Designed miniproteins, single chains, continued (5). Designs and how they scored, part 62

Each design is a single chain, and the fold is of that chain. pLDDT is the mean over its residues in the fold that is shown.

## One batch from the design tools (miniprotein)

Design m18136
Fold by ESMFold2-Fast:
Structure m18136 (fold): chain A 67 residues (1-67)
Amino acid sequence: SGEEQKRLQEEIQKAQEILETLQKQVKQLEARLESTPTTTEGDLAVKKQIKAAKELIKKLQEWLKSL
């Protein structure tokens, strides 16, 4: 039915928007690590956030390729 195909298309679009947002966030966070004075604790939190975002990017890309 057209409703299932429309739902899937909406999920694909949302996944692409999330992917673009995450990629932009990673670039901004990496730029912050390069430009801000390093407090070791703050840097660890940012690095952890970058790693989590990159893992989610990979999962979203794999899901989109599986379609």
Scores: mean pLDDT 81

Design m18137
Fold by ESMFold2-Fast:
Structure m18137 (fold): chain A 100 residues (1-100)
Amino acid sequence: SLEKEIEEDLKKLREYLKKHNREDILKLLEEFIENWDDPEVQNALYVAHAEILETEFKQELSEEERKRVEEARKNSKEELIEKAKELLKALREAYEEEVK
């Protein structure tokens, strides 16, 4: 059920991005989906998510979570982490407006 829910949400998200001329974010989304099995991509998403929680939501990370973020950062690229942050911020806005 969860897998089907993710597929349906991704479809709605793609349609939302197309309707709002967010081709830049749609391109990033497809790049991350195509390379999901790449550890560098997974680690970039992990770092991006954690940093967004700290900076935008002012959520404190535990010492253990901070160590995981540091390790994930070492196993990714700064450029990829920045792309992941841009993607996640845009997806969050889209989910608030169109996708639950």
Scores: mean pLDDT 77

Design m18138
Fold by ESMFold2-Fast:
Order: C-alpha cells, then structure tokens, then sequence
Structure m18138 (fold): chain A 85 residues (1-85)
C-alpha cells in the first residue's frame, strides 16, 4: 500500500470513529479523532476540509465558538468551493 493510500484509508477510518464518538456525546474523543483525520488527510485538501469542518462542529457542541469558527475558516481556506465548511 502506498503512503498516500494508507493515509487516505486511516484518515477516513478516524473520521468514522469521530462521527461515532460525536453521536455518543464523547466530544473530547470526537475532537481527537477529527484532528488526527485532518492530519492524515493533509494530502487531500477537500477531505481535510471536511474533517476540519466536523472538528468545528464538535467545538461548537462543546461551547467553544471561537475555536469552532477558526476550524471552519481553515476548512474554507482549503476548499473555497464548499461555502458551508
């Protein structure tokens, strides 16, 4: 498996774990998984943007509106065609 293929696979697995943790109300675990997913998906800007947008949603749920806005801004910078991120 190539390094890029491995990073892609691991990033998606981490994002799925983040979604599960978020649904379970484990916001700290969700944030850790989405942060790691964003790092693994650094070579895939659109997927990295999605992970950062989800990380923003987690911080919003934690009541950290400033950090949520910062992650959403990073997501928009990586994928400006997705104005919802």
Amino acid sequence: MSPLERAFREGLELAERGVRAFREGDLETAAKHFEEAARKLAAFPRLQAEALALLGDVYEAMGDHERAAAYRAEALALDPTNEAA
Scores: mean pLDDT 84

Design m18139
Fold by ESMFold2-Fast:
Structure m18139 (fold): chain A 72 residues (1-72)
Amino acid sequence: DVIDRGVERIREHGRRLGLPEDLIESLVSQFRQAVKQNKVTDEAQIEKLTEAVIRNAEVEAERLGLPPRPPP
């Protein structure tokens, strides 16, 4: 299921960023709600929505002050 794959991608990316599990599950809930609310059934649209939530995860990591990549 494309939705379930999106959920797992969000969880994996959030954990890789070092986000707390409660925040990761909040992002997953947001993703599921967005899919349901917008009645997204097209795989390409679900993929775009997954990428948008992953970007939100990166913004949350930045807000939490997680270490940036070392400078070149």
Scores: mean pLDDT 76

Design m18140
Fold by ESMFold2-Fast:
Structure m18140 (fold): chain A 81 residues (1-81)
Amino acid sequence: SMALVERAIELLEEAIEALKEGDIEKAGELHDQAGVLLAVSGALTPELAALLREAGRAMREGDIERAIELLKRIVEQVRKL
């Protein structure tokens, strides 16, 4: 569903803004929700799943800069679907 994909993009963009504000907990919740929507929509490729796992790991390790870079890459790839 395109509506689910668009909502996933919105959640990922909100996660990026949360990370810029240092709110890793909020970013993680938004990231998890986006992953579920991408999976349910059928848009979750193995490559996107791997990038989402790497972004989640960066957030858990407190690497905010890396997490933002990975989430931006995910948004760009999802928009090209």
Scores: mean pLDDT 90

Design m18141
Fold by ESMFold2-Fast:
Structure m18141 (fold): chain A 63 residues (1-63)
Amino acid sequence: MSKEELLEIIEEIKEYIEETLPESSPLRKESLAWLEEIEKDPVSNWEKLKEEFPTLVELLLKK
């Protein structure tokens, strides 16, 4: 999987979090901050992303 494809998946997960959780939610703030760290090295952090969001990752992989 390319870095570009991984960044697209991360972007879609961010959109899901922003849709689901209000701006005032500590969970939203923490989740978005965590995803920003994953974005710095998406290839090395891919396994962590799959562990945290397995269902969303599967849906976004077109399977």
Scores: mean pLDDT 75

Design m18142
Fold by ESMFold2-Fast:
Structure m18142 (fold): chain A 102 residues (1-102)
Amino acid sequence: MKKLSEEEIREKVEGDLSTLSSAEVNVLVKEAYELGLYDLLEKIVEQHLNSTDIDLLLTLIHVALELGFRDLALKLIERLLSLETDPDLIRLLQALKQNLLS
């Protein structure tokens, strides 16, 4: 896996995200988080609220919760709930949603 520079991350987020696979976006999110690019993380989350990739949605939920993006975390959880069929994960996601609404 190739590490991205801050400049490469900024360029990808500002103009090229639609050309990236969900796996590439997942790597981009993790690299941006490690570099403290929280403004870009909010933008990446907002652009991927309609994703169908479960692994990416889980990564985005984790980041949104860690950074206090409550409204974005709720939207991501609701999106993942619409795609998920595992009862144990559905129960966990519903508990997280209720906690955020409290």
Scores: mean pLDDT 79

Design m18143
Fold by ESMFold2-Fast:
Structure m18143 (fold): chain A 68 residues (1-68)
Amino acid sequence: SSAELLAAARARLEAVIAALRAGELTPEQARQQFQDVFDELMRRLPAEEAAAGVAMFAELARRFQEVA
């Protein structure tokens, strides 16, 4: 379901932010993983859910920018 895809993507993005904070990823590696998660999500989401995917990514990208 779209809700499961969004929840899984959010968990992966939050894990990337946590790994960046812990020094386990460089900012460059974290940006690449962040983009990969977004690209996979947008490829799999139905068109009517695209706005929800973009909004979630924007929220988590702001949180990423605070720690990068």
Scores: mean pLDDT 85

Design m18144
Fold by ESMFold2-Fast:
Structure m18144 (fold): chain A 100 residues (1-100)
Amino acid sequence: SPSPEERLERMEKGFIEYVRILGEAEGLSEEQIEKAVEIVREFYREVKRLVEEGKLSEEAIERLVEKTREKLSEVVPERTATVITSLLRSELYAFLESLK
């Protein structure tokens, strides 16, 4: 079975592809899409750190999702930021449950 780290790398790659497709579908500029992708990469870097430190929890996910939503809302429309962060939250809760 893949390690938690390998699973997170696959999740990050798939989610970045999703953000590019969503951004194109919503008519966002290449600059907006790339900034959103960078914010999502930062989100997954923090998740990896929390997993490595044994600190991934529902509370940590909620804090990270809110911080990510604030950053995304500065570069993409609020509706787009909400869709992205709702899906990140759902994927991370499923990932956390899979570690139990």
Scores: mean pLDDT 89

Design m18145
Fold by ESMFold2-Fast:
Structure m18145 (fold): chain A 69 residues (1-69)
Amino acid sequence: SNAEIVALALYLALGSREKTVETLLALGIAKSREEAEEIVNRALERREELEPLARDDKTALQALMALLS
């Protein structure tokens, strides 16, 4: 999902699960800490599948824009 791609991109950039959770909350992508942690957990579980998308700046940006619209 777009949320999982963005969560993984943030995790790779920030190097921290907690900073990723806080950023998802700050951007309004997650409505609660519980939801943010679930998104991060799914992104990390699917890391091998999602990492090529998360490392592609264009794909990650498009996913972020879709979540904020």
Scores: mean pLDDT 88

Design m18146
Fold by ESMFold2-Fast:
Structure m18146 (fold): chain A 72 residues (1-72)
Amino acid sequence: RVERLAELTGLSPGTVRRLIKEAGISVETALRVFEAVRLHEGRPISPEEAERIFKMMKIGKEDGAAVRAARA
């Protein structure tokens, strides 16, 4: 699975493992997100875009908490 993510993103398997751990997500979740992004864009994902997507997944946890607080 990590090797599949490396192929999708152009990153090394080691880098992908690091970014997944830092984002606190599962390999399965990351795969689904990157497959969805690829389908939406209709183009291959660059390594730079992949790094941004991992960072956005980390930020999404914080934004989710903020949105829930704002709605309360």
Scores: mean pLDDT 69

Design m18147
Fold by ESMFold2-Fast:
Structure m18147 (fold): chain A 65 residues (1-65)
Amino acid sequence: DMEEALRELGRLGGELAREALARGDEKAMQQVENAAVRAAIDLGNGASFEEAKAALLAGAREAGA
């Protein structure tokens, strides 16, 4: 279900972005937001939820490294 997948990606991306902002890392917040947007686009282009989620989490880790 694409609606459930988009909702879960939004929830996860929002949580990661809020954590970055809470520590004052606006650059990491922006990178997480960009990764979430990319994951949503990939879902719309036929990627699986697991592929989109893995990409979002990888982007968040790279932003925090």
Scores: mean pLDDT 81

Design m18148
Fold by ESMFold2-Fast:
Structure m18148 (fold): chain A 90 residues (1-90)
Amino acid sequence: VEERLLSKLTPEEQKLVDEAVKILKEGIKNNNVSEAGRKVAALFESKGYEPIFLGINENMTEEEIRLLVLQLVLEKRAGYFVKVDFPPLP
């Protein structure tokens, strides 16, 4: 499923997903989710002016985070309202 979505993204969007997932994985591994979220927010802001908010928490798996990031990248064009305690709806 994720492979199909990645193949439909531009190279820049694919790189953005990879970078965001990597930062969030490292933040969870190091128990520093707040700093990871800040880095991802800065990364998205550097790529455009659209406000993208990542709802992450300690109970999310790496796969769930990857899907969340992928959905947010895809929906950047539309603008998206995301809840911190819940994953965004598709």
Scores: mean pLDDT 61

Design m18149
Fold by ESMFold2-Fast:
Structure m18149 (fold): chain A 81 residues (1-81)
Amino acid sequence: MEKEEVLWRVTIKNAVAKSERDLEVFKGVLESYGLLDKFNIKDGKITEPVSLVTSRGQALEIEEAARTHYENAEITLEELP
């Protein structure tokens, strides 16, 4: 049956990892979703705003991981039609 496929946009800006361990865990989350290459992370920082479209579940997991492992993460979740 047709299930309304709600896609979500995750935007992450200005984030610095709390520690090297936190960076590794966050990268693991992105890698598990095949999204690691979508984030230009260097020295624990997101070098530019990154936006990607994914499922609601993946978007929420990425948002929570970023909030947990990054000190200054500016994260926006946007539900798409």
Scores: mean pLDDT 73

Design m18150
Fold by ESMFold2-Fast:
Structure m18150 (fold): chain A 91 residues (1-91)
Amino acid sequence: MLEVIANELFIKVLKTQLPDETILTFLDYLITKLNEEESVYIGNVISKETEEVLTEAIVEPLNSLNLSKEEKIKVIELLKKKYLSYLEETN
């Protein structure tokens, strides 16, 4: 089930056509925020518009699915793994 969710989010992320570094930075930010529940400022790394696009593509779908905190983290980790594998195949 979590693999299916991660794959759907991966497709949505690819459709944004955002830079790879931006996507990976946002995924790392989400994992940190979910694990530590601390306020982390990302605005120096990505624009507000870019953050809104990635929030709609990733965060809003995850919040709609009644997942636990641990399950959300696992989906984001799976998404990051899929994205990194995609980058290795396209280098």
Scores: mean pLDDT 77

Design m18151
Fold by ESMFold2-Fast:
Structure m18151 (fold): chain A 83 residues (1-83)
Amino acid sequence: MKEAAIEAVTRIVEDLFGPEKAEEVRKKLQEAVEKGISDRQLLRLITEILGIPRVARLIMELAKQGKSVEEIYAEVKRELERL
């Protein structure tokens, strides 16, 4: 679950801000999860990183449903295209 959310966020950040920023975000989110942050804290971090609360909520919801990284990424990509 949290791993799928992190990977999806990392791919989105790579699309929006490039690979260097994506790697920085991956490390930050992995370290936070390793320290045992809650789902709510992870949602807050993702929201701060992306700046789009609706997209952050979508990622967390799909990850909780057991969706793959590819499925989460595709759904978020569609949502971003509407912005």
Scores: mean pLDDT 82

Design m18152
Fold by ESMFold2-Fast:
Structure m18152 (fold): chain A 89 residues (1-89)
Amino acid sequence: SAAELEERLRILEERVGPTMQLEIAKEVGVPEEELKEIEERAAKLSEEDQELGRRVVELQRAGAENPALEAEQAAEILRLAAEVAAREA
């Protein structure tokens, strides 16, 4: 259901959000002081959660650069969200 997908995405965002924010901030060119705060938050995550965050950003970039991959990218993000939710159970 949509509610189950939303909950899985919420869990994924909570676990990998800081790493995703760091990768986006590096591309957007936020001020150095803000970047340091984001780096400190990401560094507090486990290595596994940091890698998941980088993987999600990589998939989002691939989908944005090639619309033909958008559906495959979305499916892979949902798969990662399901894996994270399963570890929480």
Scores: mean pLDDT 73

Design m18153
Fold by ESMFold2-Fast:
Structure m18153 (fold): chain A 95 residues (1-95)
Amino acid sequence: SMEDIVKESEEIVKRAEEILEELRKLYEKGLISEQELKDVENIVKNIQYYYEQAKEAYKQGKEDSVKRYYGELLDNYTQLLALYSKAKKREKEAS
C-alpha cells in the first residue's frame, strides 16, 4: 500500500543516516577518501529528498508520484549500500 511505501521509506532514511555516521567515523580513521564521503553525503541527501517528495505526494493522493519517488529512493539506497559494503570491507582488512 502507499502507507507501507511511506513507512518503508522512513526506515530507509533512518538506516541511510546511520550508515552516513558510520562512514564519517571511517573517514576520521583514513579508511575512506573525502570524495567517497562526499558521494555518500549526496546520496543520503537524495534519499531524504525523495522521502519528503513521496510523503507530499501521498498526502495529495498522487499514487503514481509516490511510486516514482520511492523508485528513485530505492535506487539511491542501492548505491549507498554498495559504497557501504566497500567501506566495511576496507575496515575489516585494516583490523
Scores: mean pLDDT 91

Design m18154
Fold by ESMFold2-Fast:
Structure m18154 (fold): chain A 65 residues (1-65)
Amino acid sequence: SLEDQAVTAMDAGGRQLALGKSREDAVAEAMRESGLTREAATAILDAMQSWKSGREAVEAGIAAA
């Protein structure tokens, strides 16, 4: 489902950010692991970095997909 892909993108991108990787590396990894578009992966990471909940990040990714 798109929700499952969004959760995968959030986990993959969030892990890269936690490791000190660039935002571009985090977006690329989120796309690679989830299969989501760059637009959807970017929306998820933007929501996460704006201190939004994981649910809001998933919803942002689904809306952008």
Scores: mean pLDDT 81

Design m18155
Fold by ESMFold2-Fast:
Structure m18155 (fold): chain A 90 residues (1-90)
Amino acid sequence: SEKKEKLIKLVEKAIETLRKLAEESSGADKRTLEMYILNLESDLEALKQSTNELQIEAVAKRVIALLKTVAKRTGNEELKEIVEELEKLL
């Protein structure tokens, strides 16, 4: 429960960070960030609904993989910090 609540909070923070990046972006970059936001919102709902530790871990690993990709492409330090905190919870 506590681990799940921390994962939810970090994913919500990641979504907020991506929304700010999307607002500062245009064209194809903005569309790509908006797609990542939709994927993260889907994973956030899966985390909120899950009662299974293996499912929670699988969703968290998908989120980490996506956020690592975005952090590398954007150079965003807040996303790197969120990834490190997510990895500590696994």
Scores: mean pLDDT 89

Design m18156
Fold by ESMFold2-Fast:
Structure m18156 (fold): chain A 78 residues (1-78)
Amino acid sequence: MPPGVEAGALAFALGIYEELGVKSPELEEARRRLAELLARHPESRPLAEEAYQAGKTAASHLSPERALALAERLLSLT
């Protein structure tokens, strides 16, 4: 998977979890993986930051159940 796409997917899912205030081992693992990915590919940081804000915005407009399902699907693809 291209680093920018992986960083974007991880960041979007993290944005959803943070907006909903949900805590899980999957969230902590995704946060760790995103940090490692951005350390190796710093050029992906602007895309990850935009995706993170988009994830927070999406979660604020979706039901909590729909937002969580989307985040879980994105994490399963990374």
Scores: mean pLDDT 82

Design m18157
Fold by ESMFold2-Fast:
Structure m18157 (fold): chain A 100 residues (1-100)
Amino acid sequence: SKVEEIVLKFVEEVKKVLIENSLAEREELMKKLNELLEETKKELSKYLSEEDVNKLYELMEYQAEILVDLIEENPGDLEVIEKAMKALEEALLEEVEKIL
């Protein structure tokens, strides 16, 4: 599914941001994640209704806040990032399955 491809790309880009910015402050991390969220929302809007885009966006935004909190509590811990990214992928793919 094209929607699954977009979601998986979002997960890969989030992982890259968290690894490259594992010691960054909350504000910088949130700025980078919000840029990815807005780009992903735009791509999803080509394939999904406004209602379904908003459901995925709200989940992605919520998960981004959880990830930033986790990085603040565990600065530089790449193992924590790997585990959190797997959980993010699973949560987003489950939501995509419910929408499709």
Scores: mean pLDDT 85

Design m18158
Fold by ESMFold2-Fast:
Parts: C-alpha cells; structure tokens; sequence
Structure m18158 (fold): chain A 65 residues (1-65)
C-alpha cells in the first residue's frame, strides 16, 4: 500500500549511488512492488498523488532492468 510507494521513492530518490550494488536484484524487487501498488490503484486504494509516485517508481525500476 502507501508504505510501499514511500519505500520505492526513498530507494530511488535518496541516494542513487546505493543502488550500484545489486542493482538488477533491487530493480526487479522495486518493479514487482510498484506493479502491485499500481494494480491496487485501479481498485481505488491509492490517492492521485500516491498513484503518480508509484508510476514514477515503476518507470525508474523498468529502466534499471
């Protein structure tokens, strides 16, 4: 839910350099979580702001794969 979106934003926004180690595994995990959060958004589980943050996290994870 909301915590997953926040964790993804923190992971990608706080320090990009920490993603250098295990980047593929981290990107895959972030992608899976972001996709799950976006699927829940279709059921009205997220605010518009949370949806936009999840979408940005999903795109970042997808680019890192």
Amino acid sequence: GKEAVQALNDAFGVNPKTLEKGAEASAQAAYDVAKSVLDNAERGALTPEEYERAKKAYEKAKQAL
Scores: mean pLDDT 57

Design m18159
Fold by ESMFold2-Fast:
Structure m18159 (fold): chain A 83 residues (1-83)
Amino acid sequence: LSEEEIEQAAKDVGESLQKGLDAGKRDDVVAALESQAKASPDPEVKELLLQAAEAVRQGDDKKAIELAKQATILAAKYEQEKA
């Protein structure tokens, strides 16, 4: 994966989460982040996704989006190393 592809993936995740939050689907967003954390083999990615879910629960949408973007970048780098 190129750095440009990783940047685009992070942007797409951020936009998807913002859309879900704007639609009032906070519980769905939390569930999605927790499901992604369970599916992730990287413990650091798991931690970032769980922190993002907690930020959504606390109403800190900006922090949640930032943490989810960081998790996406790290997950992409992890998969690149595995391939």
Scores: mean pLDDT 81

Design m18160
Fold by ESMFold2-Fast:
Structure m18160 (fold): chain A 87 residues (1-87)
Amino acid sequence: GPGAEKGIEELLTVPTEELRAEIEATLKDPVARDAALTTLNTRTAAAKEELLARMRTEPVGVAELLAEIAARLEEIRAETLAVANAA
């Protein structure tokens, strides 16, 4: 329902905005910064869509949903930082 969708939005938004601020503070190369921020935005959008799709296909417990969100956030952080370091 709308409450669960808002929960997913909030749980994804706060950590991703913190990572965005860290990237903006640490990366001074515009090319590396743009690549990292593009990766962060793309992966966050994909994770949100996948989590919403999962909730529509199966009954998901709150604990299971929170664990999935945490796992997706760790993947987003790892990939974004890898792109930042490679660019």
Scores: mean pLDDT 77

Design m18161
Fold by ESMFold2-Fast:
Structure m18161 (fold): chain A 81 residues (1-81)
Amino acid sequence: SHEEIDAAERAFLRALVERDLAAALAQADTLASLMLTQGRERAIAGLEGARTYALANPRLSPAEKAELVAHLDARIAEVRA
């Protein structure tokens, strides 16, 4: 549902602010699953948005950004398959 997607997106953004990588990865998986119910193109766009937020966060180290981006790219690849 829209409310579930909004909740997962807010939880993902909060995890990035708190630098809780485990929570961010878990919320990325939840977002991928929920957005896929709205169709492949919507899921890809949403996950690419999450990727942009991760890369734009000045508080994350290059290693933390690389881990988040790799995880999101893997989910995007699964959705594209």
Scores: mean pLDDT 84

Design m18162
Fold by ESMFold2-Fast:
Parts: sequence; C-alpha cells; structure tokens
Structure m18162 (fold): chain A 87 residues (1-87)
Amino acid sequence: SAALERLIAEAEENLSLPEVTEGVRYGARLLLEDPERAREEARRALERLERIREEHKGKPLDEETLKEMGYLLGVVAVWRLWEEQQR
C-alpha cells in the first residue's frame, strides 16, 4: 500500500490534468486489487491511445478526445511506474 501511495503521489505531481488524476486513481486501485487486471487495463489503454493518435494524425482533437487521452495516460502511467519499481 505504501508503494502504491508513493506511485500515485509521483504520478499526480508529474501529471496535473484532472482527467489524468482520475486515470491514476483508477489504475492504482486496480493494481492494489488485481495486478494482472491492472496490466491488461494498461495494455488496452495504450492500444486505445495509439488508435486515437493514428486516427487524429494531422487533425484537431476535440475536447472529449483530449479528456479521454488524459484518463488513459493516467492508467498507463501507474502501470509503467509500478513496472519500473519491480526492476
């Protein structure tokens, strides 16, 4: 729990968008309950981010898409910070 609290704090300090904070909180809760599920959710979030990036290459992003990207970035960030800590 202390390690997860530290990862959340580090992510929140580095990622100041409200939507990112929500993604961080969700990812951290999921990681505490089921690390395998947290990994799968982070993988899906990354795949969704790559699809959004490809679909909107050279096109303006709407506000809803930007908020979704923020949330997905938060989910991915928690998993990446956790994975790095396991090294």
Scores: mean pLDDT 74

Design m18163
Fold by ESMFold2-Fast:
Structure m18163 (fold): chain A 82 residues (1-82)
Amino acid sequence: SAEVERIVAEARPAIEAIERAFATDPAARAAALATLEALQKVPGTTTVEALVAVALAVGRVAGLEEEGAAAAEALRRIAALT
């Protein structure tokens, strides 16, 4: 739990930026939904793989590529602990 808290704290600005873009940018939201639809056609896609792809897609469309990459890395690190 302490390690998860540290990872979230380190990535918090990136996570919040991606969450805000998803909430407020229709193009970022559309890209996230299109990414999820595409992954539904790929058997065996994990929740982590789907969330990573969504964070990266939102980041690309919103001009937040570094934040998308940081959020995706945080998600992969947290998943490795479970």
Scores: mean pLDDT 84

Design m18164
Fold by ESMFold2-Fast:
Formats: sequence, structure tokens, C-alpha cells
Structure m18164 (fold): chain A 82 residues (1-82)
Amino acid sequence: MEEERRREEGERLYREGLEALRAGDYETALKLFQEALRLYEGDPVAQARVLAAMGRAYAGLGDADTARALFEQAVELAESAA
């Protein structure tokens, strides 16, 4: 199914992004998270998880304002989906 395949690809990209994030490769992490976010279109819970991870990457880059905005978006999506 297209939906299941999209979820599997998103999960793989999300995990690769987390590995890049742990390695301090914030630019690679953001690219992978952006791709995962596209695959999670229509899945607010999965999108919230990716947005929070993107916030961590921006925080690692020293962009506190962008990190805060992404964390706020993640909370709003998670709350609206719960």
C-alpha cells in the first residue's frame, strides 16, 4: 500500500536523520528530516516527531529562535492529534 510504504520510507529517513543528529551533522539531519516530513504528509503525530527532531538540529546549529518555533509547531500538532 502507498500509505504503508510512505510510512516505512519516512521512518527510515527519520532514523537516518537521528543518526546524523547524534553525529553532529546537523545539515544532513535537517535534509533527512525534511524528506521524512514530506512522506508523513497527513500524519500529524509523525510530523510532530520530525519537527521536534528538526528543532534539536537547529538548536545544535545555535539557531534558538527557529528551534523554539519548530518545538511549538510539534507540540501543537501532537496536541491536536491526541
Scores: mean pLDDT 83

Design m18165
Fold by ESMFold2-Fast:
Structure m18165 (fold): chain A 71 residues (1-71)
Amino acid sequence: SMVEEMQKLLEEMKKSTDLGEVVKLYNEMVRLYSEALRQNVPQEELNEMRRILQEASDILMKMIDEEEARR
């Protein structure tokens, strides 16, 4: 399932302390969501993927803000 793969990537993001790795994982999640849209995955599954992607976005934004605050 694309939802399960996306959830796995989210868990890897939560374990990472490297901004570069978090960006890489986020980009892979965005790619999965784009692929789900192309494959006309049911709206219910797209809504779940969007919630996971929003959580990933929040993690990424927090790490970027913390990195900028050090400068």
Scores: mean pLDDT 86

Design m18166
Fold by ESMFold2-Fast:
Structure m18166 (fold): chain A 61 residues (1-61)
Amino acid sequence: KKFKKEEIPTLNKEDIVKFFVEDQNLSKETAEKLAEEFEKDKENNSKETEAFLKLLENALS
C-alpha cells in the first residue's frame, strides 16, 4: 500500500507504527524508529521528510 507524503503529518506515531508492522510486516522496533524519525522530521524540515519518504518507499519495496 502507498500513501501521500501530505498524509504523513496527519498520521500520529501509533498509526505509523501499526501501518508498518501490520501492513508492511516490519518489526516493531523498525516501525518505531521510522515513526520517531517522521515525527522529528515533520517538525523540523519538510525537505528532509520528503527525502526520508523516498528512501522509505525504496526500502519497503
Scores: mean pLDDT 62

Design m18167
Fold by ESMFold2-Fast:
Structure m18167 (fold): chain A 83 residues (1-83)
Amino acid sequence: SAERERIIQEIISAELTPLVLELLEQGKSLEEVREEVRKRKAELRDQLNTLSDEELKAKLAEIKAREEELEAMERRAVGLITS
């Protein structure tokens, strides 16, 4: 379904964004990063396709909860600098 595909895309983006940043920080070329992302995206998509819609929704909820915690920590850090 379109909703299932949207959830899979959101999980892939959340999981691969830290990897992309790490590879760039390690000095990998854009071509090397693109190849690694392509490979990992395919592997992750295959794994996520084995999950039920309920399991995918639960996994996305966990990812969003972690993102909210990170945003709260960032806001707190800014507050400590500006106070």
Scores: mean pLDDT 85

Design m18168
Fold by ESMFold2-Fast:
Structure m18168 (fold): chain A 68 residues (1-68)
Amino acid sequence: DKVIHPESVKKIVELLKKAGASQDLIDEAEKMRTLRDAVRVISKAAKEGMPMEVLTQLSQLVGEGVQK
């Protein structure tokens, strides 16, 4: 699996907190380590009805944070 940079994980968590995400989603985001984990977080954010702009920002942060 591709590893997500810890700095990007922190930015994702902060974005979700500001967007009013559930504590369950925030807790899952804080445990994020890999691209697979990030895909699950984005999927849950979409299920919770997060705005499209938030989902787009999440995807961008994940892309920037992926390590080969």
Scores: mean pLDDT 81

Design m18169
Fold by ESMFold2-Fast:
Structure m18169 (fold): chain A 83 residues (1-83)
Amino acid sequence: MLDDLPLTLKVGEKLTIPNAGKLLSKEEIGDVVKYTFENGLEVYYPKGTVELKQEGDDLVLTAKRPGQVVFKQGDKTKSVNIV
């Protein structure tokens, strides 16, 4: 499902990632936030650029400021640019 992610997301837009499952861990590495989910999805973003909310089994990302969000699952990596 990383292949279905957009290349660009505008500030104020929302992105829904279905079936991410439960949040397993949250790490703060300097100015970067890392979330890991039970389906193996990892989400990396600069602090303040996005808001992550779980809605059932889905993950909803709201773009708050320009920046880059990196998604990783297994050997796949995809970046979404917030503009």
Scores: mean pLDDT 82

Design m18170
Fold by ESMFold2-Fast:
Structure m18170 (fold): chain A 75 residues (1-75)
Amino acid sequence: SELEKLKELLDAEKKEEAKEKLKELIERGVPESEIIEVINSSKASEEFKKELKDFLLEYQVEEGIKLLVEGVEKV
């Protein structure tokens, strides 16, 4: 599974590959809660986990703003 692949990258602390996998999961519509749960369950350092969760939040905010600007929200 894609979440299992993310966990493997997190356990190995492969930052760039993990960030790319996070983007991929978000674009595929994987729930943020499931992604956060995998990050929190990994064996990575707390600093590494925080950095990836911060990245996830920033990417979600950016995508949300983009959707609003593009007028995708049904009025």
Scores: mean pLDDT 75

